# Designs tried in a protein design run: designed miniproteins, single chains, continued (4). Part 93

Each design is a single chain, and the fold is of that chain. pLDDT is the mean over its residues in the fold that is shown.

## One batch from the design tools (miniprotein)

Design m15436
Fold by ESMFold2-Fast:
Parts: sequence; structure tokens; C-alpha cells
Structure m15436 (fold): chain A 116 residues (1-116)
Amino acid sequence: SLGAEVRARLTPEQREEVLKLIDEAIKLIDENPDSQEAIDKAFEYLKRAAEILREVHPELGDALLSFIDGIRRALEAGEITPKEAAETLKSLAEFIRALVEGRDDEEVEFKLPRLA
């Protein structure tokens, strides 16, 4: 599976940093769901996590970075609301967490929003 390949290639230090970034992003959104500052910080944490994943799996990392940038552009264009952006970022964070932690047996529903 994709998760098994990523987990095999992550160092313990990379794994810890990704999980820390993901947990901070989820916490920011859960505690401040209507905060533009919290959403902006969640984007930053998720981009950093995606960059680490790109080092071990370039195709996945590039796809995650592209998706994150797409969410930001859709939000800036008014195509999605801040609440929808926050919900999408949280779903992405939970997907990355499950993949890194080896909870691949749980169906993490990750739905791509329409970006164009």
C-alpha cells in the first residue's frame, strides 16, 4: 500500500515531525474553526508536512502540495468558504495522520473539492 511504502521510508525523526505538524493543524482548526489566522497557520503546517513526505515519496508530496495550494487559491477566489477550507484541511490532516500511523485499515474519506 502507499502508506506502507511511505512508512518504510520515513526516519523516526521525520515521522515525529510530520505527526507534530498534523496534530498542530488539527488542533488549530478544532479550537478556532472560524479564525482566518488559524486557517493560515494550518496551511503552513500542512505544507511543511507535505514537504517532508515529498523527500520520501516525491509523487505523493507533489500531489499534496498541489492540493494544498489549490485549496488556498479556491479560498482566495471565493470558490469555497473559510469553513469549507478548514474542513478540507482537517480531512487532509487526518488522512496524512492515518497514512503515517499505519491506520490504513480504517477508511479515511478524503474528498478532493472542485478546484477549477
Scores: mean pLDDT 81

Design m15437
Fold by ESMFold2-Fast:
Structure m15437 (fold): chain A 98 residues (1-98)
Amino acid sequence: MELIDKARKALSEGKYEEAVELAKQAIEENPDNADAYILLGRAYLKLGKYEEAVEAFKKAVEIDPNNPEAYRLLAVAYRKLGKTDESDEAIKKAKELE
């Protein structure tokens, strides 16, 4: 099983710290893996680490700018930080890509 699949399984099982570690290992093997950054951001959201989640999702959209899911997740992270304007901009971008 690939590191990214292990990270996804850890996230689904509520093992959020393990999911962070596995996603970081996947990024070390392939720094251009947008899915690994999405998994990292999702794990950070579950841990309440909203600033780290924003940084992970920003990396995901830099690597794959045509992924509406990554923009929706970025919007969620911005909302958790009270950054309403940035959240609204990310939601608009996600809708434009659909």
Scores: mean pLDDT 87

Design m15438
Fold by ESMFold2-Fast:
Structure m15438 (fold): chain A 89 residues (1-89)
Amino acid sequence: DPSKEIADEMNELINKALLNKETVTLRFELKSTTNGATSSVELEISSDGKVSVVSVSGEGETPEQTEAALETARALAEVHLERFAELNK
């Protein structure tokens, strides 16, 4: 599951950033190996570990691929927002 693998990597990077910095902006990009569609997400993390979504975008060769890429980006951003809200207890 590429989305899960990327989410796990992102979470590890976030944890390291929180240990080293008080506020961090993270940007990540997913690219499909089958059709080249790209999903991008930008997040900001406060010193309290609170995460906010700055931007989400998707791009593909067809409208359907672009919509799928954007949905992937939105889902990934939402998962990280929920995950960090839970970890911030």
Scores: mean pLDDT 71

Design m15440
Fold by ESMFold2-Fast:
Structure m15440 (fold): chain A 64 residues (1-64)
Amino acid sequence: EKEKAREQALKHRRAAFDAVAAGDYRTASEHYRQAAEWFRKAGDEETAQHYERMADELEARAKA
């Protein structure tokens, strides 16, 4: 259960990295939010909060 949640988090983290590399900060922000939710479901609240902060930063960049 937790292992599957972690796998989903890592897939979204990978997608966010690819989006950042492409300059698509809106899509990257969405994927970091999904990764944070899956890390939280995996029981990793600190990592979830870290990726929520990353999502907020990328959302700000997308709006600039």
Scores: mean pLDDT 83

Design m15441
Fold by ESMFold2-Fast:
Structure m15441 (fold): chain A 92 residues (1-92)
Amino acid sequence: KETFEEYLEKLEKIKELIREGKLEEALELMVELFNGLEADPSVSEEILELAREALGLLVDAVLSTDPAEREALIERALEKIEELKKKLEELK
């Protein structure tokens, strides 16, 4: 089980991996984070939906063969990660 502080630390690490171009590693950590959030009964459906959206965008970015499309998907994923971070901070 993760604490909200541990969720926030994982989100920062995911953002760092994305900035380093390590999209597959970022996706693996996002899957771990999502599984932790899903198993946590204090986490709302709103937070789970934001996490699903971020996860989906990262999957699409990893699978994209167009550099321009990949960059747009990365930007959208980072926006959803920031929204998720903000919502998790409100729960501390």
Scores: mean pLDDT 82

Design m15442
Fold by ESMFold2-Fast:
Structure m15442 (fold): chain A 68 residues (1-68)
Amino acid sequence: MSGEELAQLAAEAIRALEEGRYEEARRKLTVLASQGLPEAARALELLEEGRYEEAIEQAQKAGVRGTL
């Protein structure tokens, strides 16, 4: 997956989190985490813990750092 595709997926995950679409966010964060983005893995963990604001923060970091 390209850095641009990773950034777009992260932006979609952030939007889903902000809109309360947690299942969509979980699916997108799982893909990002599988691509080796540690911030996406942390966001997924925080989402599972119900820590939504912190999950958004980590997803934002994944989007910014998704470029190699």
Scores: mean pLDDT 79

Design m15443
Fold by ESMFold2-Fast:
Structure m15443 (fold): chain A 70 residues (1-70)
Amino acid sequence: MTELLLKLSEEEQKKFKEIIDKMLEWAVTLSDEEFEEAAKKLLEEARKTESPLMVKAIEIAIEELLKRKK
């Protein structure tokens, strides 16, 4: 994870942090089912608009957050 983040530009790293902060808020405020749906939608939109490296970082973050909720 850390090595992947180092390959992102400073601007992409800032954007990734904003996405993670939003997902952490969702993890606290949403049910498990609502969180999974929101995360899936976020990832699908990221696949259309973001670099492949950013998409990969988001995928890993979603997987780790879902593991922690269990």
Scores: mean pLDDT 76

Design m15445
Fold by ESMFold2-Fast:
Structure m15445 (fold): chain A 79 residues (1-79)
Amino acid sequence: AELIAELYIRNAYYYLNVKKDYETAIKWAERAVKIAEELGRYDLIAKAYEVLSQAYEGLGDTEKAEEWRKKAEEYRKKA
């Protein structure tokens, strides 16, 4: 389960940074959040939220990007 969450985050970063496919990056990040939440891994939740923030920024949704950025910061503090 933990390895799967990390793999989903790596896939999300690949689509975000290499493919510039922001919608697909969001889908992988959302899947990673679900598994990370089940595991109670705040560090993995924070990383997935960082992907969501950057992907929404890439889509031009600056309001959602800022919302996810703030959530990522909160979860990094809990880790």
Scores: mean pLDDT 86

Design m15446
Fold by ESMFold2-Fast:
Structure m15446 (fold): chain A 59 residues (1-59)
Amino acid sequence: KEFEELAKKYKEEAEKSLQNGDLQTAAHYYRKAASYFIQAGNLKEALEYGRKAAELLSQ
């Protein structure tokens, strides 16, 4: 499923950015992943990664 695959791709990019200490880029990719999880109908994952993005931006 295209949207689910895109969501997973952006989740991986967010995790790589976190490993590099790039919180702003990680938040951006988590937000992208959340949006694609919404489009895929996976609301639990969408909420989880949306919250992670917000948490990173609050630091």
Scores: mean pLDDT 82

Design m15448
Fold by ESMFold2-Fast:
Structure m15448 (fold): chain A 85 residues (1-85)
Amino acid sequence: SPVSKETIDKINEEMDKLREELLSLPPEEQKKRLLDRVKEIVGDEAASVVQEKLDTLPDEDYPEAVDIYIESLKNATLLLESAKS
């Protein structure tokens, strides 16, 4: 079922807040917090794949990686909400 605009807006706000929080932290802490959130929303297998990719990145590429994974987490959260309806 389609997700309401109100729910979409809330998810976007929560993900934007998480992105801002992560980008204010050093790269090692960004990695830990991001992996914790991936594990929480998507599961251990997805977190392992993300960890492998992040382990190959230099520190300067973390802001771009954070943006990519936040967008992926947003989409995963929207899919889970759609399944509840």
Scores: mean pLDDT 82

Design m15449
Fold by ESMFold2-Fast:
Structure m15449 (fold): chain A 60 residues (1-60)
Amino acid sequence: SAKEQQRQKEIEELKKQLEELEKEIEELKKLDPSDPEVQRRIVTLEVTKGLLKAAISFLE
């Protein structure tokens, strides 16, 4: 149905956002690991990643 197609599209878009976020986290991990600002940014993105995973799981 059109509703299921829309739901699958939303899941796909969230999964793309998750992939982008994971890439950003990995790039940050390549920076100075002793930098508190880098560490704080990684933690913030990890929390956002958890929320995106929960949203994807809820929609699936």
Scores: mean pLDDT 83

Design m15450
Fold by ESMFold2-Fast:
Structure m15450 (fold): chain A 59 residues (1-59)
Amino acid sequence: GAELAERIIERAKAVAERAVEKHWPEGTAEVEVDGDTVTLTVTTPEGTVTLTADLNAWN
């Protein structure tokens, strides 16, 4: 149900934040959810990277 999607998003956000902290300590991670699409935007001194994941691909 919706609770599972929320937990997946929460874990993905935590993993992204830890990856940014480890590899880009001056970077910032933002997570945006639109329906079944999760967009992660990582802003670092080297530039901005956008990663998109489709939650339907996990079913």
Scores: mean pLDDT 69

Design m15451
Fold by ESMFold2-Fast:
Structure m15451 (fold): chain A 59 residues (1-59)
Amino acid sequence: GEALWASLSPTAQRILRAALEDPDASMREIAERAGVSVGTLYHHFPSKDALLDAVAAIT
């Protein structure tokens, strides 16, 4: 929901927006779209499944 989205850090919001735009993208492509390193992406979301679960929770 929107309340969950608003509680996220700006970095997490950028990552989730990138994943939402193209959920079939690789972790590397999502990191590139979000403007973060792959390491930063994995710090917030330890797997592609965790990232997709987070996307489902906010949409």
Scores: mean pLDDT 78

Design m15452
Fold by ESMFold2-Fast:
Structure m15452 (fold): chain A 66 residues (1-66)
Amino acid sequence: SEAEKAAKEAEEEAKKAKELIEKNPPELPPDPSLRETAEINLKLAEDPKLAGEEAREKVLERLKRE
């Protein structure tokens, strides 16, 4: 389902960010906008499951209206 796909993708991205932090200090891109996105992803990596659940719930709430 769309909700499951969104949740899985968000969780996987958060897990990848967490693993990069654990392997080596992350190298942030020089582009300010990309850097801000990376910093947000690093913060979400603290709770990968929460990121996935939020994505799932957002999709499910939208589907309830359709």
Scores: mean pLDDT 67

Design m15453
Fold by ESMFold2-Fast:
Structure m15453 (fold): chain A 74 residues (1-74)
Amino acid sequence: GTISVKFVKDGVELGTTEVKLTTPLSKAFESIGIAPPEQVKVISHGKIKGVFPATATPAELGFTPTQPVTVELL
């Protein structure tokens, strides 16, 4: 399955891409032309999930394919 991920930094939307549940978020950053950070702040279902390594996959972070997820660059 895939999930829609929105990338944000300092309140600015950098882009949105579709990510496989098994693909590291670092690869998603590369696909939109952004150098992957070491860590990202994850927001899912209107809740802050925490700060995680950019190498984490959506599946490891408990993402579901039903709603867009926001990933905030630190």
Scores: mean pLDDT 76

Design m15454
Fold by ESMFold2-Fast:
Structure m15454 (fold): chain A 72 residues (1-72)
Amino acid sequence: MADPSKSPLEAAEELAERALRAAAEGRLEEAAELYLAAVELVLRDLVERGEISEEEAREALAALRERLDALV
């Protein structure tokens, strides 16, 4: 759950921690979804700061999704 009172990076960290717990419990599909959500928040922050383009963020997220699909 994204918390609007937290920074995107803090929200991403919480999602990443939840993903690691899900993976440790053998819930790999849920872990992949949580990890993708965490990465999406980080990429959104980088776009908002002007460090990468929306296109670069989309391509990075798509590449990660393909890698996770191959592992799950």
Scores: mean pLDDT 78

Design m15455
Fold by ESMFold2-Fast:
Structure m15455 (fold): chain A 60 residues (1-60)
Amino acid sequence: MEARIAEHRAFLQRQGISPAQADEIIRLAIEDPEAARALLQRLGFSPESAEDFVASIAAL
């Protein structure tokens, strides 16, 4: 589980998102997937990319 979380964190950092913000997005994806999708879309992710990201976290 931790290794997959680290991979998702690295992906967000490659998009220019800070480590602290990446950790918050991952936390929201686990606790409130709808809020995580909305936040990702505000950061410039497409609705499809936001859904795919949240779904990949939910599969952990």
Scores: mean pLDDT 78

Design m15456
Fold by ESMFold2-Fast:
Structure m15456 (fold): chain A 85 residues (1-85)
Amino acid sequence: MEKVERARKLLDELGRKADEAAAQSTPEQAKEIRSLVDAVRTAFDAGNFEAAQESAEALAKKFREIGHTDVARVAEELAKAFREI
């Protein structure tokens, strides 16, 4: 349904922005970012929207800590989208 399609589009956008942010980050930060993005994708593919929401919220917090506020906002919107499914 439309809510799942919106979440997928936001996840695709987040993935692209996260890859860009990871390329500008330390190797340790990049590993954490990629791990969290992979966790969101895995949970979403499994239909586990609660786990996907938790991982998206963790990713948003991580991006705020490293100064990528714009990417953090996309992750927050994605977490909200998962909550509405």
Scores: mean pLDDT 83

Design m15457
Fold by ESMFold2-Fast:
Structure m15457 (fold): chain A 60 residues (1-60)
Amino acid sequence: GTAEEARADLEKGEELLKQGQPAAASTAFWEAVKNAEAAGDEELKERARELLEEAQRLAA
């Protein structure tokens, strides 16, 4: 769980959203939230949570 791992997960999720894969993106954003939380990066965690919620809404 590092901030670098969280950023990589976030970037992967954003690319998956651009490809029309919101369910896969939600998994990547969930991993980003966990890695950001472990790294103590509250701003990155908040961004990842917002994108996770959007991806989950699109996948529903």
Scores: mean pLDDT 86

Design m15458
Fold by ESMFold2-Fast:
Structure m15458 (fold): chain A 58 residues (1-58)
Amino acid sequence: KEEKEKLLKEIRELEKKLNGEFNEEEQKIFDESLEEMEKNGTLEDLKKYVEALKKILE
C-alpha cells in the first residue's frame, strides 16, 4: 500500500513536469486517471510507468 501510494505520487509529479501546467479540468481528468491506476494497476505496472516517464524527462 505505501509503495503504491509513493509510485502514484511520483507518476503525478513526473507528468506535471512533462506537460507543464494543467488547467482545473485537465488536472481533474489526470487525477481521475491516476485513481483508476490505483484501483486496477499493479505495483509492477506503476514502476514501469515511472521508469518510462523518467526516461522521457531525462
Scores: mean pLDDT 69

Design m15459
Fold by ESMFold2-Fast:
Structure m15459 (fold): chain A 75 residues (1-75)
Amino acid sequence: MEEELRRALEELRRRGDELAAELTRVLAEALEKLKAEGVEASEELKALSAAAIAAYEAGDDAAARAEIEKLRALL
């Protein structure tokens, strides 16, 4: 998960759009929290991170924003 999240961050940095920038910030915070808290505290954070990335890649901006908001609530 951490490696997948890092890969997603690198890909998002190429996009340059506003949603990619917000997703990049939230995922960077999620990655730092995962490093600090470890696996047990991170299952929901991992699931929401994956959902946000999947929604963004599918072009579902509304779903991506909803998952980003849930991530922010955990950070």
Scores: mean pLDDT 72

Design m15460
Fold by ESMFold2-Fast:
Structure m15460 (fold): chain A 68 residues (1-68)
Amino acid sequence: MSVEEEMREVGERLVAWLKENNASEEEQELYLGIFAHEVREALREAGYSEEEVERVVRELVKWMREQL
């Protein structure tokens, strides 16, 4: 599985957890911010360029917000 696919699965689980716990908008933004930081770190370690890292993070966080 690619790092992007792994991060997407983690993101899907985070979205489910936020919904189950009726997370406030502030709590959602906090956890999304923490997750975005973790994704950036994982992609950099996997050898992604900074442009690719920011694109992947932007697309993933946008998708997660659309699910909330």
Scores: mean pLDDT 84

Design m15461
Fold by ESMFold2-Fast:
Structure m15461 (fold): chain A 92 residues (1-92)
Amino acid sequence: SEMVKEAAKEAEEQAKKAGGTAKVEIKGTEVTITLDGLDTSGMFGALAGAGGADYVGAKATVTVNGDTVTIKIEAPDEEVAAKGIKEVAKGL
């Protein structure tokens, strides 16, 4: 949906401002955000953002491998999916 795509662009833009990159893959109401090249502060921000996604009603699962943070968002609908992505972007 357009809302989820707009939220994905926001996450990509915020990751770039944080000195890293974000790859957002959308499969209906399931979203995978792969963050790479973040410093320690950016990684903690990503973890806080994943907590924000849980708070807005999305289920966020975080996997950390070196400098790569993968956040899987499972949402009941596209509005919550978009809100979850924006919470991750806000954390960066």
Scores: mean pLDDT 82

Design m15462
Fold by ESMFold2-Fast:
Structure m15462 (fold): chain A 67 residues (1-67)
Amino acid sequence: SATEKLQKAVDAIVEALEKNPELSEEQAIDLAKSLGLSDSGARLAVRIATARVKQRQIMEEVAEKES
């Protein structure tokens, strides 16, 4: 499904950013597209992955409070 492809792309981009913090947005989008996402889906995956890296503490706190 599209959701499963999105999750795999997010995980792959997070790993790529950890290995190379200077990874360009274009390269990250290309990686997501290689996993079967459209241009819009790839952009969404890159934004989610980047936000996840930046906001990990906030996401953990929200998860404990709500879901």
Scores: mean pLDDT 77

Design m15463
Fold by ESMFold2-Fast:
Structure m15463 (fold): chain A 73 residues (1-73)
Amino acid sequence: SLGEELAKQAEERGDLDLAESVRTLKEKKQWTLIRAMGASRLGLRSPEHERARREIAEEGRRVSREAREELER
């Protein structure tokens, strides 16, 4: 899937934060944001993509951390 491919590419490039964020967004079915992140990876950077990428990474990490804490039962 698109989300899996982007997450794997991010991991291969050493961007683990982005990989986690993409996996989280994939679960939420936020495909528009995932595509925007993909476009940014092609060097098509704009202030909008840069801001969205940071917000996505922050939210994704927060949600992933909460999920891990819940599963730590």
Scores: mean pLDDT 63

Design m15464
Fold by ESMFold2-Fast:
Structure m15464 (fold): chain A 60 residues (1-60)
Amino acid sequence: MKEEEIRKEIEKKLKAGAEKKQITDEEALELAFESQLAFELYERLGKKVEIDSERIRKLS
């Protein structure tokens, strides 16, 4: 796939995953083997983790 197509596909999958809030480990593993897809997915997941940190700080 071209980078543009990969980016759009990742965005669609991230949106679907966010709605369901559930991503299977098997799907994550498959994305890891697709290096280009894995890197972009990791970048977006990293940002989500930062948002979660803010929620934890609120509880503190």
Scores: mean pLDDT 53

Design m15465
Fold by ESMFold2-Fast:
Parts: C-alpha cells; sequence; structure tokens
Structure m15465 (fold): chain A 60 residues (1-60)
C-alpha cells in the first residue's frame, strides 16, 4: 500500500515519487532488482541496494 511504499522509500533514502517510478519501471519492463538498484542509485545520486529495491517493489 501507499504507507508501506513510503516507508520503503524512506529506508532506501529516496522520495516516494522515485519509489513509485521504480515500481512503474519494474511493472513495464520486468527489469531485475540489480538493474533497478543501479538505475535508482543513478537517479537518486545515492548507493541503493538490491534489498532496498526488493522492499520497494514488495511494498507496491
Amino acid sequence: GEAALAAAAEAAGVSPEVARRVVEVHEATGASLATLARALSALSGKPVSEAAVAAIVAAA
């Protein structure tokens, strides 16, 4: 849900808007968690782990 997604975003150090975009890309492309972690790290300017991305995707 939205609250779970917001919590996962905060734990990853990214905005809820960025977390929603990651979910949209995952749904649209089927990209791996490693690919999403790399993309999110580039977009946020911060290192983001695969575990953080898994939490964001699971929260959606």
Scores: mean pLDDT 79

Design m15466
Fold by ESMFold2-Fast:
Structure m15466 (fold): chain A 55 residues (1-55)
Amino acid sequence: MEEKGNEYLRKAAEYARQGDSKKAEEYARKAGKAWGFDEETIESLGSKMRRQALR
């Protein structure tokens, strides 16, 4: 369905595992944008991926 968003989310997870919090947040935001989420939801998603990268 939203294949591009799912691809971005996988990239975000990969960067999070690498400890790259900036890239993890960036790709999480791109995923939310591709899915048509509102800006507040996109920020929440980015925040979660950033925290996951920081462990």
Scores: mean pLDDT 77

Design m15467
Fold by ESMFold2-Fast:
Structure m15467 (fold): chain A 82 residues (1-82)
Amino acid sequence: SAAEEALKLAEKALELGLEAVRLASQGKIDEAKKLIDEAEKLILEAEKLAKTASGPKGLEAQITIGVAAIAVGVAKAIIESS
């Protein structure tokens, strides 16, 4: 379903976002930027699918997208502060 696909993309984006935070914190800025770009593309695709989704899985996807976006934002903030 669209909800299940949105959730899968959102979970992958969250994983990449958290890895970007770790890499940025280690000063690996170029590697972190690549993961941020990948995560943002997955967030955009997940958001498109989540808009057509309903029910518990749709809500789970929306929450996961939000958390992924926060992780990406934190990684960007670390990069901008270095």
Scores: mean pLDDT 88

Design m15468
Fold by ESMFold2-Fast:
Structure m15468 (fold): chain A 81 residues (1-81)
Amino acid sequence: AKEAEELLKEAEKLIEEAEKALEEGDYEKARKLLEEAADKLAEAAGVISKIKDPEKHEELEKRFEELAKRLEELESKLPEP
């Protein structure tokens, strides 16, 4: 549970930093931060899948889905290479 919470928190921070980079027009930095956030979300998904407590699983799955949606929205704002 704590491992998944920490990974989701790290992903959230990276997403926030990517939003700031996009606002500044630093698309290379934003892309790198979003890639790192995607990696953290993938790791979190793996940890969440192993949680046997249904209440903890639902709580973390909900947070994961919110962050994944936010990540997709930011990726859609990046210009094509």
Scores: mean pLDDT 81

Design m15469
Fold by ESMFold2-Fast:
Structure m15469 (fold): chain A 66 residues (1-66)
Amino acid sequence: SEEEKKRDEFYAKLGELAREAVARGLTPEEIARIHRYAVDLFEEKGASIEETVEAARKRIDELLAR
């Protein structure tokens, strides 16, 4: 279904963000928090893939700016 394709695309992009976050020095705990935040936005709040990825990326950038 289109919903399943969208979900697969979301989790693929989330996996890419997680790998980038690891490479950029986030801890496993920080990555888990970002993951939970993104999943909640997409699955529970109905945010688009683009909106969710942008929000997750912003949080990654904020953590790396400390």
Scores: mean pLDDT 84

Design m15470
Fold by ESMFold2-Fast:
Structure m15470 (fold): chain A 70 residues (1-70)
Amino acid sequence: NLEETKELIDAEVPVFGYIVNAVTAEKAGDFASAAEDYRKAADIAEQNPSIPPELVEALRKKADEAERKA
């Protein structure tokens, strides 16, 4: 159970990190960096079956919105 928990944390922490960086970039008006970080978060989340597809879709939508503003 500890090994399973560690695997989930190791997969989820990178996604969370990219989301935080993307949100910070958006607030700073750096939409190009925000789009890149949202895409990285979505790509990592898509590889993890424990992450709900709705989150992957939301991240890709955020990346597309940020790219349009860049």
Scores: mean pLDDT 75

Design m15471
Fold by ESMFold2-Fast:
Structure m15471 (fold): chain A 79 residues (1-79)
Amino acid sequence: PSEEDIEGDVYAALGEIYLAIARKSLEKGTVEDIKDAIEALRKAIELYEKAIQVSSNRDFYQKLLEEAKKALEEAEKKL
């Protein structure tokens, strides 16, 4: 793979880590945990947007981006 493909995969992998952190925080259910989840989801969104910018596999990363955006909307509604 090219350097750009590797870079995109790294951004996406980091995004998945932040999405997992957010899911774990939401399961705890306190107001502080929900706020932590919102911050983690915003970070995941930024990382997926970077993956889309550098990678040729934009459709796959776009799907991950939409998943993170939906999770953010759901988290914000819980406050």
Scores: mean pLDDT 83

Design m15472
Fold by ESMFold2-Fast:
Parts: C-alpha cells; sequence; structure tokens
Structure m15472 (fold): chain A 65 residues (1-65)
C-alpha cells in the first residue's frame, strides 16, 4: 500500500545518519529505487520526496568512494 511505502521512506530518512558504509548505503539505494518504481504513477508527492532522498543517498555513497 502507499502508506507502507511512505513508512519505508520515513524509515530510510531516519536511518540516513547511521548509513556510514558502502554496503549499507548501496542496500538503502536499491531499496529506495524499488520503492520509486512502486510509487511511480500512484503518488506524485511521495515520488518527489523519494527521489530527493535517493539523490542524498547517492551523494553520500559517492563521497565515500
Amino acid sequence: SIEELREKLERIEEEFPNLTDLVTLRAAIHELEELIKEVEGKDEELLKRAKEVLQRLRSKYQSLL
């Protein structure tokens, strides 16, 4: 459901400061990419928010390379 996807996104946002290694960040990025596929066409506001969080995760991942 959309509410389950929203809760998943909120969990990822809350855990963001604790994602300090490449394996954990890559797992979070993959989870968020799958969430975006599930949200696309169903909730535009949640989609926009998810894409913003994905950009932040990718930036953090690249900063560790």
Scores: mean pLDDT 84

Design m15473
Fold by ESMFold2-Fast:
Structure m15473 (fold): chain A 66 residues (1-66)
Amino acid sequence: MSWQELLKELMEAIDKGAPKEKLVELAKKIAESTSDEIDLSMAIMSITVSGHPYKEEIIEALVETF
């Protein structure tokens, strides 16, 4: 699964009100799916603009895993 597909799954999970643990898991999978810092930056931007209450924890998991 590409980082774009994983990001789509993360955004759908946010829309469905998935628990924080699921969102963090998906963020880690996104980080593991790419070695490109531009891809990481695009994922962070998408998560940031979502306004989700766990966005900081999701972004932290993504950055720490990358």
Scores: mean pLDDT 76

